# Designs tried in a protein design run: designed miniproteins, single chains. Part 92

Each design is a single chain, and the fold is of that chain. pLDDT is the mean over its residues in the fold that is shown.

## One batch from the design tools (miniprotein)

Design m3375
Fold by ESMFold2-Fast:
Structure m3375 (fold): chain A 72 residues (1-72)
Amino acid sequence: SVEELNLAAGQALKRAADTSLPVEERLQAVRTARQHIDALAPLNPEAAANFRRYLQLIGARDPDPEVRAAAA
């Protein structure tokens, strides 16, 4: 459902932004967030755009260059 996709995208983004987690887990969370955002985009484009903006913040701020590249 749209609600489940919204929740899943939000949870993945929270994990991707959690710098206490290993780089590998944050990278996986970025990939998971992208998949959920892409699935959400045709159903709720406003929510998808908001999540994408948050993903871009991870791309700007994460201490690891691979995580930043994955989130860009």
Scores: mean pLDDT 88

Design m3376
Fold by ESMFold2-Fast:
Structure m3376 (fold): chain A 59 residues (1-59)
Amino acid sequence: SELILEEALVSVEILALYVLGAREEAARLAREMDEAIAAGDVERLREIRRRGREAIRRA
């Protein structure tokens, strides 16, 4: 499903931020991801993924 795919992709972005040392950003995105999954909100997961990607570019 789209929800499972977006969850997996967001998880990869969060892991990348953690490895790059952006721990606070990674933790914040992880909390928002959990909330979006609980709500079944695929569009929210896409927004979180977009922000994670931008954060990686800045790290």
Scores: mean pLDDT 83

Design m3377
Fold by ESMFold2-Fast:
Structure m3377 (fold): chain A 102 residues (1-102)
Amino acid sequence: AAYAAEMKEIIDKVYKRIKELLKQGKSIEEALREVFKEAKTLDEKAVILRIAQYLNLEDVIEELRKSLTPEEFVAVAINQAAIDLFGLDEYIKKKVEEIKKI
């Protein structure tokens, strides 16, 4: 319960920042790269990668993955599995559909 609540706050924070960058005239690819650079936690990075995966941005996904250390790569993979386990994938998907309308 606590993890799902904390992750929803992270998802909302990431979504809000992407939306702000898009309103500034940045492309979705530029917005995702910028938000990833600003990310302070591996949970934020896992959320950003899941958004990129839903948008089928293979070039962005590859660039972001290459920026991770081996330890960070494993931790992000674990955090993406936790997103699925705690039913947060559907919440992220709804945010991605909102992004597509911008």
Scores: mean pLDDT 85

Design m3378
Fold by ESMFold2-Fast:
Structure m3378 (fold): chain A 62 residues (1-62)
Amino acid sequence: LPEAVRLVEAARRGDREEMVRYASRATGLSEESVRRALEHGDPKIERRLLEVLRRGQEALER
């Protein structure tokens, strides 16, 4: 899952636009949905993003 790794890297840099792009690709959600969740705090989408971040972090650690 290259998108999950890219999402972790973007999150570490604080690059919100890259986070939205890679989170969209990794979760299958639209960029619009991801951006709204990050801006408005959608707990269901945030939960999915945390799962992807954990998987990306694990892949980078291995």
Scores: mean pLDDT 78

Design m3379
Fold by ESMFold2-Fast:
Structure m3379 (fold): chain A 71 residues (1-71)
Amino acid sequence: MKLELTLTDDEAENDAAVAAAKAEMEAAGVAPKDVEITIRYIGEPPSDISEEEWEEGVKRAEALGIKVERL
């Protein structure tokens, strides 16, 4: 199963997108490890996090097999 998530600077939209993706995975009966997840971030990174914190987050996601794209 392949899931694509588009995240923005709107936390409410991001929370809704994550919840919808989780529900779709549960409905499909697939284990998280068997899902290819691609996260696309649109906009500027949140001003409340440093570039290093952003890079650490991306590194952790990639370690889990999640692809992260910054647009």
Scores: mean pLDDT 69

Design m3380
Fold by ESMFold2-Fast:
Structure m3380 (fold): chain A 103 residues (1-103)
Amino acid sequence: RDEIAKRLEDAVDEGVAAARAAAKTKEQQALVDGAGAGAYGYASRFIEALKQEDAARRVREITEEALENLDAWGRELASDPAVVAEVERLRERIRELGEEAVE
C-alpha cells in the first residue's frame, strides 16, 4: 500500500509536470497549475483512504471523482492537443492505480 501511495504521488507529480511543460501559453499553464492543485488534493485523500477499514470503497469513490474532474480538465484544455494527451495519460494512471488498490 505504501508502494501504491508512492506510485500515485509520482503519477500526479509526473503528469502535472508533463502537462505544464506541454502548455505553451501562460493561460494554459495557469489552468494546469489550478487543476494540478486538485489532482494533488485527490492523491492526498486517496493515500489517507488506503489506511481506513473500508479502504476499497473509499478508494473507488475518490478515484471516480478524480477521473470525472480530469475529464472536465481535459475538456477545458481541449485547444492544446499536447496538454490533453498528458491529462489523458494521468487519467489512465490514476484509473489503473485505483483498480489495483481495491484488489
Scores: mean pLDDT 78

Design m3381
Fold by ESMFold2-Fast:
Structure m3381 (fold): chain A 80 residues (1-80)
Amino acid sequence: DEIKKLEEEIKKAEKEGDKKKLAEAYAKLGEEYEKQGNYDKAIEYYNKAIKIYEELGDYKEAAEIAVHVLKIAVERAFPD
């Protein structure tokens, strides 16, 4: 159960104050929900990762995830 493992990684990163690991775990959790077709949860966790990367000044990682979120939103709105 990858989602449960990522939830535990999030708890550990929060306890340790490891912002980078926390952002990485949120991004991976977004990927897992996306694989399951739960796009609302995927976008929620991707946005959590984006916020932390912005706090860290890692604007490249934040932008890459934001572009991916936009692609998901567009595909859901215009699925053809």
Scores: mean pLDDT 84

Design m3382
Fold by ESMFold2-Fast:
Structure m3382 (fold): chain A 75 residues (1-75)
Amino acid sequence: MSKEESIQKAVQHINKAIEYAEKGDKEGVREHMKKAVEELRRGGASDENIISTMESVSLISGNEEIYKAGREAVE
């Protein structure tokens, strides 16, 4: 899998996590954020870069659960 493919898959999982967050499905958020973190790591992203990405997504989406789930998946 290329870095570009890994990023594309991570974005797909982040978008799904946002959809679940808007519906109040915290388990769906956690599942897809875990998969997004796995794809970002496969693409060569550092834990610091992943956390920064999750902070940006949380800020843009207005949903803190995204950041919390992303941080939990990194740890």
Scores: mean pLDDT 80

Design m3383
Fold by ESMFold2-Fast:
Structure m3383 (fold): chain A 64 residues (1-64)
Amino acid sequence: SSRLEEARRLLELAREAFARKDYETALRYATEAARLATGIDPELQQEAIELANEAQLRLVQQKQ
């Protein structure tokens, strides 16, 4: 589905942002990917949630 394709695209963009240490962008894209994957692809949703949580943790660490 177009929704699932968009979720996959956003998760890939989130991974790229995370690799660049752009945790704000990674969190934004991962959160949206999780939302789009909800009820359609549990594995993609879980991967997106885990990446969003890790990005959020990195942001908190950067503010210290």
Scores: mean pLDDT 88

Design m3384
Fold by ESMFold2-Fast:
Structure m3384 (fold): chain A 69 residues (1-69)
Amino acid sequence: MDKEVLELEVEGGLHVIEGAIALKLGDNKEAAEHYEKAAEKLLEAARLSGDKRLEELARIWREKAEELK
């Protein structure tokens, strides 16, 4: 795996964790922003790697962000 792809996956995962924390604190706006950023990082990783699972994960987190708006 390219370092670029790994870095994007790690950044995406960190945003998922931060979004989950914000959601537990009742901050839907902050949670939505983090899930949207997670989706962006995972989608970029998917584009670089061709990994359809990363594309699907990006879609899931984007949908989760939209639920919170």
Scores: mean pLDDT 84

Design m3385
Fold by ESMFold2-Fast:
Structure m3385 (fold): chain A 86 residues (1-86)
Amino acid sequence: MMPDPETLSFEQLKAEAGKLVVLFNLEVKSDVEFAEEQVERLEKILEAVKRRAEETGDPALERAAKTLEAIIEEMKKQIEAQKKAR
């Protein structure tokens, strides 16, 4: 169970995002449904990062949000590729 992203520090959010990326990469070829769940968890982290960027105006949070959006987009492309290969 992942803690509520709104209660985590930015460093904790980065750590959780990193764990989800690792889990996605391990399972995307063997368990697409589990991989999709990791993407959904990353999208919740992205929403928390975007909200904090909006509230604080911190350029580091804005950059992190854009980076995470790009990672999520690439993951969704990998999921689609795995679904088409079946």
Scores: mean pLDDT 80

Design m3386
Fold by ESMFold2-Fast:
Structure m3386 (fold): chain A 61 residues (1-61)
Amino acid sequence: VDPSKLSREEAIELLERAAAESTDPFTRELLEGLIARLRAGEEIPEDVLVFFVGVALALLE
């Protein structure tokens, strides 16, 4: 999966799955915070979003 080609909704879904699979409370809190900001319609820089989607994809492997 190419993080740069994901829609906002697809990115949120991946971040939610990664947060659910995370055993580290700090990583989970960070991902949940980003999900909340995206769902609130907050403008997230594309490079930041792509980075966290990449982290989420790595955690789901």
Scores: mean pLDDT 75

Design m3387
Fold by ESMFold2-Fast:
Structure m3387 (fold): chain A 74 residues (1-74)
Amino acid sequence: MSLADRIIEAMEFITRLLKERNSPLAPYAEAVLAQMKAETDPAKVRALFMAFMEKMATEDPALYDALVAEYAAS
């Protein structure tokens, strides 16, 4: 898979976990994922993903840490 495909796969995983936890960030994650899937430039896909991760780490560091732990366990 391309790098963009792997980043989209990671964002799909994150979005699924947020939805499973009924996180208020889940609708925002879904919107970002939709933008990433519509984007044709791999660099922009990466930038969208990094911006989302930075926002989550800044606004809810505890949720970010829990999400990283879940991802590492999968």
Scores: mean pLDDT 77

Design m3388
Fold by ESMFold2-Fast:
Parts: C-alpha cells; structure tokens; sequence
Structure m3388 (fold): chain A 65 residues (1-65)
C-alpha cells in the first residue's frame, strides 16, 4: 500500500491537472476498490477522461516497476 502511494506521488509531476486529480483520489482511497464511474462523479470529470487518466497512471507505474 505505501509503495503504491509513493509511486503515485512520484508520477504526479508527469501528469496533467486532471490526471493528478485522479491520482490524488486513488491516494486518498488506498485499499478500496473504486470504479472509473465513481471517480468521475466525485471529481466532476467525464468518465472517458477518468479512464484515460487511469490508463496513463497505470502505464507510468508499470514503467517505474
């Protein structure tokens, strides 16, 4: 859990403002399963934007592993 939080924090400067909002949401809800739809509703973003952000975050994390 803590390692994943550090990875999210490390990639944040490489993300857009909207992608950083998604990353912050993931950090805040570590250990919980959240859907793209739930994140979109909570952050006021289109679901497609959240899916795109999640894909980029996952790619960046995989690159750091």
Amino acid sequence: MERFKKLLEEIKPELSEEEQKVADYLIKHLGKTVSAEEIAEELGLPKDKVVEALNKINQKIREKL
Scores: mean pLDDT 78

Design m3389
Fold by ESMFold2-Fast:
Structure m3389 (fold): chain A 57 residues (1-57)
Amino acid sequence: AKEELRKLVAKLIALKLRIIGIELEGELAGGLTPEQEEEIRKLEEEIKELEKKIAEF
């Protein structure tokens, strides 16, 4: 139970860091590409599903 929650929270943090990394790459390149925007959208959807799972604890 507690260990599972910790693993889910760690995954959530990792996904949020990935989004930050993509956003920073976009800023350095002068804007996000459609492919980067799509990847961020998919990561945000994964985060929402993970947050729902965390809420079950």
Scores: mean pLDDT 83

Design m3390
Fold by ESMFold2-Fast:
Structure m3390 (fold): chain A 66 residues (1-66)
Amino acid sequence: MARVVASGLDATGATAAALIAIGEGGRAEVSGGEKATVVATGLDPEGARQVAEAAEAAGGEVELEE
């Protein structure tokens, strides 16, 4: 099981990362003020990679734990 923490996201980037995490069978929690943080859990390595790639494409800072 992998965990992805992505920070520094705008609302669009946070939404995209959260939807990918849910689509991959994981959970996503979104928190933040002007910039959002997404914590995605319950992912396999492929799902975690997709979430990380989406968050990085949105300009987020990503921490991947496998």
Scores: mean pLDDT 80

Design m3391
Fold by ESMFold2-Fast:
Structure m3391 (fold): chain A 64 residues (1-64)
Amino acid sequence: SLAREAAEAAAAGDKERAIALLKEILRELGFSDEEIEELLPEIEATVEAVQRMYAELGKYPEEA
């Protein structure tokens, strides 16, 4: 459910919240804080890609 919350935060444009939730998910999966920091650029890129996809879909929601 954290993954869903992170996706919803990204879709809503709340990048800070989405990043925070993704860090929490990674920590739950057993990643260390150092690993997470090294993955931060990829996490940010992922959030931005998700935001872009949802923004385009949200412009014309026909059947969601």
Scores: mean pLDDT 74

Design m3392
Fold by ESMFold2-Fast:
Structure m3392 (fold): chain A 77 residues (1-77)
Amino acid sequence: MEKREKIRKAIRELAGPALRANGATDEQVDAVAESLADIAVNEPLDKAIERIRQTLRALGVPDEVIDKVVEEVKKIL
């Protein structure tokens, strides 16, 4: 539970500004963060990282921000 919460917060803090700049609402940012945090704790690490990268890239998040998200997720797990 705590790991999922930390990952959700990290995604909101790191990717949230880019998502909002692309027109996402706070509710949509929360939904993305929840979904990716769920993937991170329930999937194998390699698969989780690939899905996080693909999802954020598809949503227009810059690669530099995605790399920071991935690094933080790896630290929390």
Scores: mean pLDDT 85

Design m3393
Fold by ESMFold2-Fast:
Structure m3393 (fold): chain A 56 residues (1-56)
Amino acid sequence: SLPEIENPDSLEGAKKLLELAQKGDTRVIPLLERLARESPDPEVQELARKALEILG
C-alpha cells in the first residue's frame, strides 16, 4: 500500500514521493501533479516534476 506521508508539501515528503516514483509507484502521480503546480516551495515543485518525468 502507499506509505503514509504526514506532510507531502515538505521537502522530506517530496523526497519520499520521488523515491516511490523511482520505484515505479504510479499511485503517487495525482499528488505529484498537485505539488508541481501548487506547492509554495520551488524545490518541492522541482522534485515533483522530476518524479513525474521518471514515471512518464
Scores: mean pLDDT 76

Design m3394
Fold by ESMFold2-Fast:
Structure m3394 (fold): chain A 68 residues (1-68)
Amino acid sequence: MDEEQLKKVEEASKQAVEAAKAGDTKAAERYIKEALEAREKIKDPEMQKKAEEIINEAERQVLRALAS
């Protein structure tokens, strides 16, 4: 169900940011991939858009954490 996939996107995105803050680049990459896979399973275009925005924000935070 799309809401379950969106929840997975939210949780994986949060874990990616925390991993990046801890300096774990490989874990951050795995969590971003998990979020992207969950987004691909969403059928509703509006929910896909929300998932994309969540992932884009997480990727920005990951980049900032790793660039420090």
Scores: mean pLDDT 84

Design m3395
Fold by ESMFold2-Fast:
Structure m3395 (fold): chain A 58 residues (1-58)
Amino acid sequence: SAMDELIDLVLRTLEQEVRRGRISKEEAREAAEKFAETLSPEQREKLFRKLEEVLRRV
């Protein structure tokens, strides 16, 4: 879905920013929380589950 594509794009962007040292893992979580305000509860859960997987790799 278009929303799943947007979630993946946001996660990819946050991963790149953390890898480059432009933001911390905590700042990436804060950015994701702001984005999550526009999401349904189910989409929010998916976002945060995938975010933690991403941050474990960085």
Scores: mean pLDDT 87

Design m3396
Fold by ESMFold2-Fast:
Structure m3396 (fold): chain A 62 residues (1-62)
Amino acid sequence: MLSEEMEEEVRRAMALMSMSVVKLEGKRTGTPEEEVLKEMIEEALKNGLSREEAEELAKEVV
């Protein structure tokens, strides 16, 4: 079993993967950067990150 701290790291890793997929798809389809950033934040939130962490991580990936 993972500790709560390790589960948070796993959630961040999974969020990063989901956000990377959104970024790649956005580049393929020509989606505007602002819209891609929005979708990445939403994916991070779905993976259990706080809005603050989601926004920081999304800006780092873009």
Scores: mean pLDDT 77

Design m3397
Fold by ESMFold2-Fast:
Structure m3397 (fold): chain A 86 residues (1-86)
Amino acid sequence: DVVEKVKELVEEAKEKLKEAKEAAEKGDLETALEKAKEALRLLMEAGKLVDENPELAEEVEEAVREIAEEGDKYAEETAKLVHELL
C-alpha cells in the first residue's frame, strides 16, 4: 500500500526531526545533524513514492502537504543548527 508507506515515512521523518531538535537542545550537535539527515532521507523517499505514483495524488494529498510542511521544518531546524554550529 503506497499510501500507507508514504504516511509511515512522513511519521518517521517527524520523529527523527523531533530527535534532532532534542539533541540540539542538549548541545549534542553531532547527533542533531545526523537525525536531521535521517529525516531528510525519509522525506525524500516519501516524495519519490509520490512522484512514481502520480495517479494516487488525490489519495495522498494530505501526505504531500505533510511532506512539504516537514520539509519546511527540516529547513528551519537545520538553519538553526548551522547558526549554533558557526
Scores: mean pLDDT 74

Design m3398
Fold by ESMFold2-Fast:
Structure m3398 (fold): chain A 81 residues (1-81)
Amino acid sequence: MKEKKEELLKRIEELEEEAEKAIFVDNTLPYPEGFKKYEEIKKLLEEARRAIEAGDFEKAEELIEKAEKIIEEAKKLPELR
């Protein structure tokens, strides 16, 4: 179980880096839509960390998947780049 915790935490770190790169490297903060999506991603990843600490890895995986979808959507929207 601790091994799965480490894997999920690494995924969260990678997604945080990817979200930052997708929103801020390609687009500055003048676009409120981009900033709101970034905040939503961070909130989901924080909830995922809490789920991991509670031992609820299924919930953590679900939250991580939701964050991944938002990141993918942000990459597709030209107004966020």
Scores: mean pLDDT 73

Design m3399
Fold by ESMFold2-Fast:
Structure m3399 (fold): chain A 60 residues (1-60)
Amino acid sequence: SEEERLEELKKQIEENTKKAQEEIRKRAIAEGWSEEQIQRLIEMEKEAGEALKTMLEWAL
């Protein structure tokens, strides 16, 4: 069903967001960014994932 498809897509987005957050943290630490800067990048990635989930709900 469309609802089952949406739930699978949301779950995939959440998993991709977590992986992206881990990669962002690793790279930012390697570049010597501050914890405040790292937290902001992590938050931006979370916001992007939430926006994508909202967009999918509108599109479905």
Scores: mean pLDDT 84

Design m3400
Fold by ESMFold2-Fast:
Order: structure tokens, then sequence, then C-alpha cells
Structure m3400 (fold): chain A 84 residues (1-84)
């Protein structure tokens, strides 16, 4: 956790995005979905397209887990548009 937190604070926006993505996964594994969503939203701003698309997919999956299927579909569609 601490290592990913330091990475998320990097001055390099690619490394910062990766750090937020890793924090999102960590909080998702702990069932802390609100914290996971926060970090995945920050990771979705990454200039790394792979991190950006992966983050949007994770946001969609979390909303699906919360029973918010309409929101899940909106975020997954956004991931598909960017991943073209």
Amino acid sequence: MDRFRRLSQSSDPVLSGLGHFQLGLHFQQQGRLDRALHHFRLASQSPDRTVQVASLIQIGQIFDQQGRHDLSQQWLQRAQQIGR
C-alpha cells in the first residue's frame, strides 16, 4: 500500500496514473469500493492509454458490483470508445 501511495504522488503523470490504478486494485480487494472508485477515477486521467482504459473498465465493474448497472454500462462504453 505505502509503495503504491508514493507512486501515485509521482511528478511523472504516467507513474502517478499507474500508482492510482494500483491503489484502486488494493482498495477493491479490501471491499473499499468508494476508495477504489476515487483512485480509478484519478488513474483514468493518465496519459497512458492502457492505464486509462483499464481504469474505466474497473470503474464499470465496481458499479456493476454495487447493482448500478446503467452506470456500469456507461463507463464500460467510455472504455471501449477510448480503446479504439
Scores: mean pLDDT 82

Design m3401
Fold by ESMFold2-Fast:
Structure m3401 (fold): chain A 69 residues (1-69)
Amino acid sequence: AQELLNEAGRLVREAERLEKQGKYEEAKKLKEKAVDLIKEAARMQGVDPSGISLDPEVMERMGLRVLLA
């Protein structure tokens, strides 16, 4: 589970780097993959994956910061 969250964090950082370069389509694909990995990690930990997103408010509300730290 932690390995999936570490990979998701790496993909989010890479997506942000691509967005800064104007590569929005590539960044979108990486963000979608990161969300899938976070949902998989949530399922493995017995956490409901519904409503999971990369929005900071959603991550805070769901305690995902604890899972990503």
Scores: mean pLDDT 68

Design m3402
Fold by ESMFold2-Fast:
Structure m3402 (fold): chain A 86 residues (1-86)
Amino acid sequence: SEADEHLRLGNVYLNQGKYEEAIKHYESAIKLNPKYALAWLNLGRAYFNMGEYEKAIEYYKKAVELGDEDIKKEAQKNIEKTKKAM
């Protein structure tokens, strides 16, 4: 789907350290599918890498709300990691 394509492109930019480009693609994925838990998780990861810790926690909480058990566990670990960085 177009949402999956945006998630994949966001992941490419995230891996390259291009966090603003990654965020734009994750936001596009979420606009197309607002329940896309993995896109919310990865949006949080991009904000974490930019030092935007409060935003990272906000988006990780969305991934906890919407995700399956694996995504929930990963998002909860990332919330704990982010709190330690604050």
Scores: mean pLDDT 92

Design m3403
Fold by ESMFold2-Fast:
Formats: C-alpha cells, structure tokens, sequence
Structure m3403 (fold): chain A 76 residues (1-76)
C-alpha cells in the first residue's frame, strides 16, 4: 500500500538525518521526513513504492538524498 511505504520511507529518512546531524538531527529529521511524505504523495503508487524501497534500503543520508532527487524528477 502506497501510504504504508511512504510512512516507512519517512521513518528511515528521519533516522538517517538524526544520525548525520547530531543535536540538530531531530529537527532536520522531522523536516526531511515531512518533505519525503509530501514528495512521494505526488507520485504514482508504483513510483512511490519503488522510491520508498530505495529510501528504506539507504545506508547513508547521501543515498537517501539521491533517491529523493529521483522522486522530485518524477513528481514534476
């Protein structure tokens, strides 16, 4: 389900941001999580699930940002 995939992707992005940004991590994670939810909501269910999987599988914030760049290109 698209909504479940988006929620898992948002949670993954929040955790990566918290790890990367230290004391600012929770605030940046909240902003990036919200941006992820808004961007993926604009995609088709197929594209949203594909990008969400890439975000969940991301091992670093850089990988997550690359997946989000692809999502923005698809959202137009």
Amino acid sequence: MKEEAIKKASEAVRKLAEAAYGDSGPHIGELMGKDTEETLSKLSPEDAEKIAKELVDSKSLDEALEAMRKARELAE
Scores: mean pLDDT 80

Design m3404
Fold by ESMFold2-Fast:
Parts: C-alpha cells; sequence; structure tokens
Structure m3404 (fold): chain A 76 residues (1-76)
C-alpha cells in the first residue's frame, strides 16, 4: 500500500540519520574513547545495513547510494 511504502521511506530516512550521527560520534571519540567509538561504529553499520535492505526493497537508488557511501566511510 502507499501508506506502507511511505512508512518504509521514513524508516530509511531515520536509519540514515541515526547512522550519520553514530558515525560522527565514532570519529569524535576515536582517540579519547576507542571502546565507545567501536560501539557507535557497530550501531552505524547496523542502521546502514537495514537502510540498504529497505532501499533495495523499494528500488530507492538515492537512499541505496547514500547507505553504500556511508558504509564505505565506516570501512575506510
Amino acid sequence: SAEEIEKKRKTIEQLLRQAEYSLDKAKELEKSNPELARVYRITARSSLEQAKALAEQLNDEESLKRAEELLKELEG
């Protein structure tokens, strides 16, 4: 349904925002608290993998590309 699709799109947006927040926190904490930085990286990866799966399900190429860019940033 249209309502279900809209809900999934909003979930993708929320997951991408959560991932960006967590990735920024991981970078901020890398030197001062590497254990906490690792937790934020794990959270970011989880959110991005969920966003990627939903984006693929909706054929949302823009969100898929964004999730893949952030995943590469996590790995590099």
Scores: mean pLDDT 89

Design m3405
Fold by ESMFold2-Fast:
Structure m3405 (fold): chain A 100 residues (1-100)
Amino acid sequence: MSPEVKEMLAKVEANPDNFYYWYQLGLAYMAEGRYEEAIEYFQKALELDPDNFVTWYNLGLAYEKLGRYEEAIEYLEKALELDPDSEVAKSLLEELKKQS
């Protein structure tokens, strides 16, 4: 486990209702290529802040990294409901729809 993951785990244990720490823990697991764990932590962040575009977008990215394109599409579509002008989310969604 990286020092960053260990430090962030301590922060979520001390502050389990802080959206940002769960989100950062998800990002740390993404960086390590641990996409299933990243999804679990992003889902925790989403429970605390369901209107956060970047959490929906990163859930879509994590599912894409796992080759789970149908789930990736669902999360990216929700991200676009929150930010319809996101070119990065639009481009990724269009690409995944061609592969699914």
Scores: mean pLDDT 85

Design m3406
Fold by ESMFold2-Fast:
Structure m3406 (fold): chain A 81 residues (1-81)
Amino acid sequence: TAEAIRQGLIDALKALKEKAATNKEKGEEAVEAAEKAIEAIEAGDYEKAAEYAGKAALLATGSEEAAREAEEAVREAARLA
């Protein structure tokens, strides 16, 4: 269901937040971006959620591909919700 996809996305962002918290230098910024993405999803603002999810993934992993995949996952969840 759309709700299950949304919940899976929130769970993935929470996992990303936990990984990011282990990075002393950029971990706080990545955690903040992930938290803002979760808040935006809960508020129904999927466009803002996609931007923050991409930022969180980039800060946590250093991968532009991971950032793009995170943004697309949020946009797909929005299309189905």
Scores: mean pLDDT 77

Design m3407
Fold by ESMFold2-Fast:
Structure m3407 (fold): chain A 81 residues (1-81)
Amino acid sequence: MEDVDKAAEKLKETIPSLFAEARERLAAGKPRDEVVEELAKKLQEIFGDLLTPEQARKIAELIVDAAERALAGEPVTLPGG
């Protein structure tokens, strides 16, 4: 139970920073799939055993989707908001 609560809290703190990085990388012309993989890797490094590779990738995809929409001028909500 403690590990789940820690993962959720850490995600709320981490998501804004990863969103900013995703926006910067996408604005620099990096392909979406490459940015997703980079964010998934960072999530694995930050969370270690608290997050599966599949969960990290899913969260990374949600963050990148939100970043792409924000760059296009669309209203977006960050995951965990």
Scores: mean pLDDT 75

Design m3408
Fold by ESMFold2-Fast:
Structure m3408 (fold): chain A 62 residues (1-62)
Amino acid sequence: SKEELLEAARELERRAEELREEARRLLAEHPDDPEARLEAEFLEGMAALLEAMAAWLRKLAE
């Protein structure tokens, strides 16, 4: 249903924000750690993917 699609989109958007916050935290806490930088980049990439999926679900709900 349209409601289920919008709920799923909101959940993906919420998860994306959590991943971006985790990435910011990692960079702040481990500024000179190359592994932390790589993990933060991965989290940012995952957040972007979830945001793209959420946008697609919102489009389907129109």
Scores: mean pLDDT 89

Design m3409
Fold by ESMFold2-Fast:
Structure m3409 (fold): chain A 64 residues (1-64)
Amino acid sequence: LEEEIKELKKKIEELEKKIEELKKEIEKNKDDKEKVFELEVEIGVLELEIAVLKVILKKLEEKL
């Protein structure tokens, strides 16, 4: 249970780092509206993944 919580926290951190990298890509490509839109969609998908993982994490922490 504690190991599962630790693994989920690491995965969430990894996804959050990926979002930060994508945000930097948006800043570099801010004049390319099509590329910005594509990167924003990718960030949105990752944010949904993080939201799901955080719900699972909360349920596991409540069981601990």
Scores: mean pLDDT 83

Design m3410
Fold by ESMFold2-Fast:
Structure m3410 (fold): chain A 78 residues (1-78)
Amino acid sequence: MARLEVRLVKEKKTDDYEEKEYEIRDANGNVLARVKEKIYKDGTKKVTIETASGKITFEAKNWKGGSPLEVLERLAAE
């Protein structure tokens, strides 16, 4: 398996949501994707994955979450 580095690059907490931004890099330091997570007070989680090929956003209510790395590994396998 190719090794990926997951780095938390930004955190923000507001009265309505908590936001975390991750940067995914390969072993050579190339940015493969940026992952932005917003967790709302009502338990809704919104995740945006941005790559060179495009941008995917998905939302789930009461989602317990998985790591950004797991999501990207599943997408790369499809």
Scores: mean pLDDT 67

Design m3411
Fold by ESMFold2-Fast:
Structure m3411 (fold): chain A 92 residues (1-92)
Amino acid sequence: MEYVNARVLRLEPSPDGVNNWVVVDEYEILLEEAKKRLEELKEKYNMTEVESESGRTIYSDKPVYKPGELLLVSIYRTASGELVYEELYGPS
């Protein structure tokens, strides 16, 4: 079976105006379950799925990715109103 690491990130502003991503949860899930969960969460929470190129600094709500890495990320609001990213890592 193929597994991927899922991470829940929270965006925290840094004092110098560059945003920091804080890992608030991390777990391992089956790749097929990760794909199903992304689709369910996109529908339930009006999430946006995004792929990004590495080497870009963030001043906005996007994380920084390393060059050559495929990263699936979903953006949603929690019940508390907090904006959260969920990252899924897996073989391309």
Scores: mean pLDDT 47

Design m3412
Fold by ESMFold2-Fast:
Structure m3412 (fold): chain A 74 residues (1-74)
Amino acid sequence: SLTAMDYFELGLQLLSEGRFEEAIEYFKKALELDPNFVATQQALLELARRYEKEGRLELAEEIRKYLLSKNPQL
């Protein structure tokens, strides 16, 4: 079975390929296995900030709401 780290690494690979929606899904899988996985939380938060900078506010809000649902202290 794939670990949280495996899903995180797959997400990073997809991100490097510009496959942002697929990267987000794999980062979500990582956080489902480990909600306190800081590296994955930071990757999703950075992607939300990128969407905000690009004016894609709804996509950014979806990511932020997801992160708060997994870790309210984030």
Scores: mean pLDDT 85

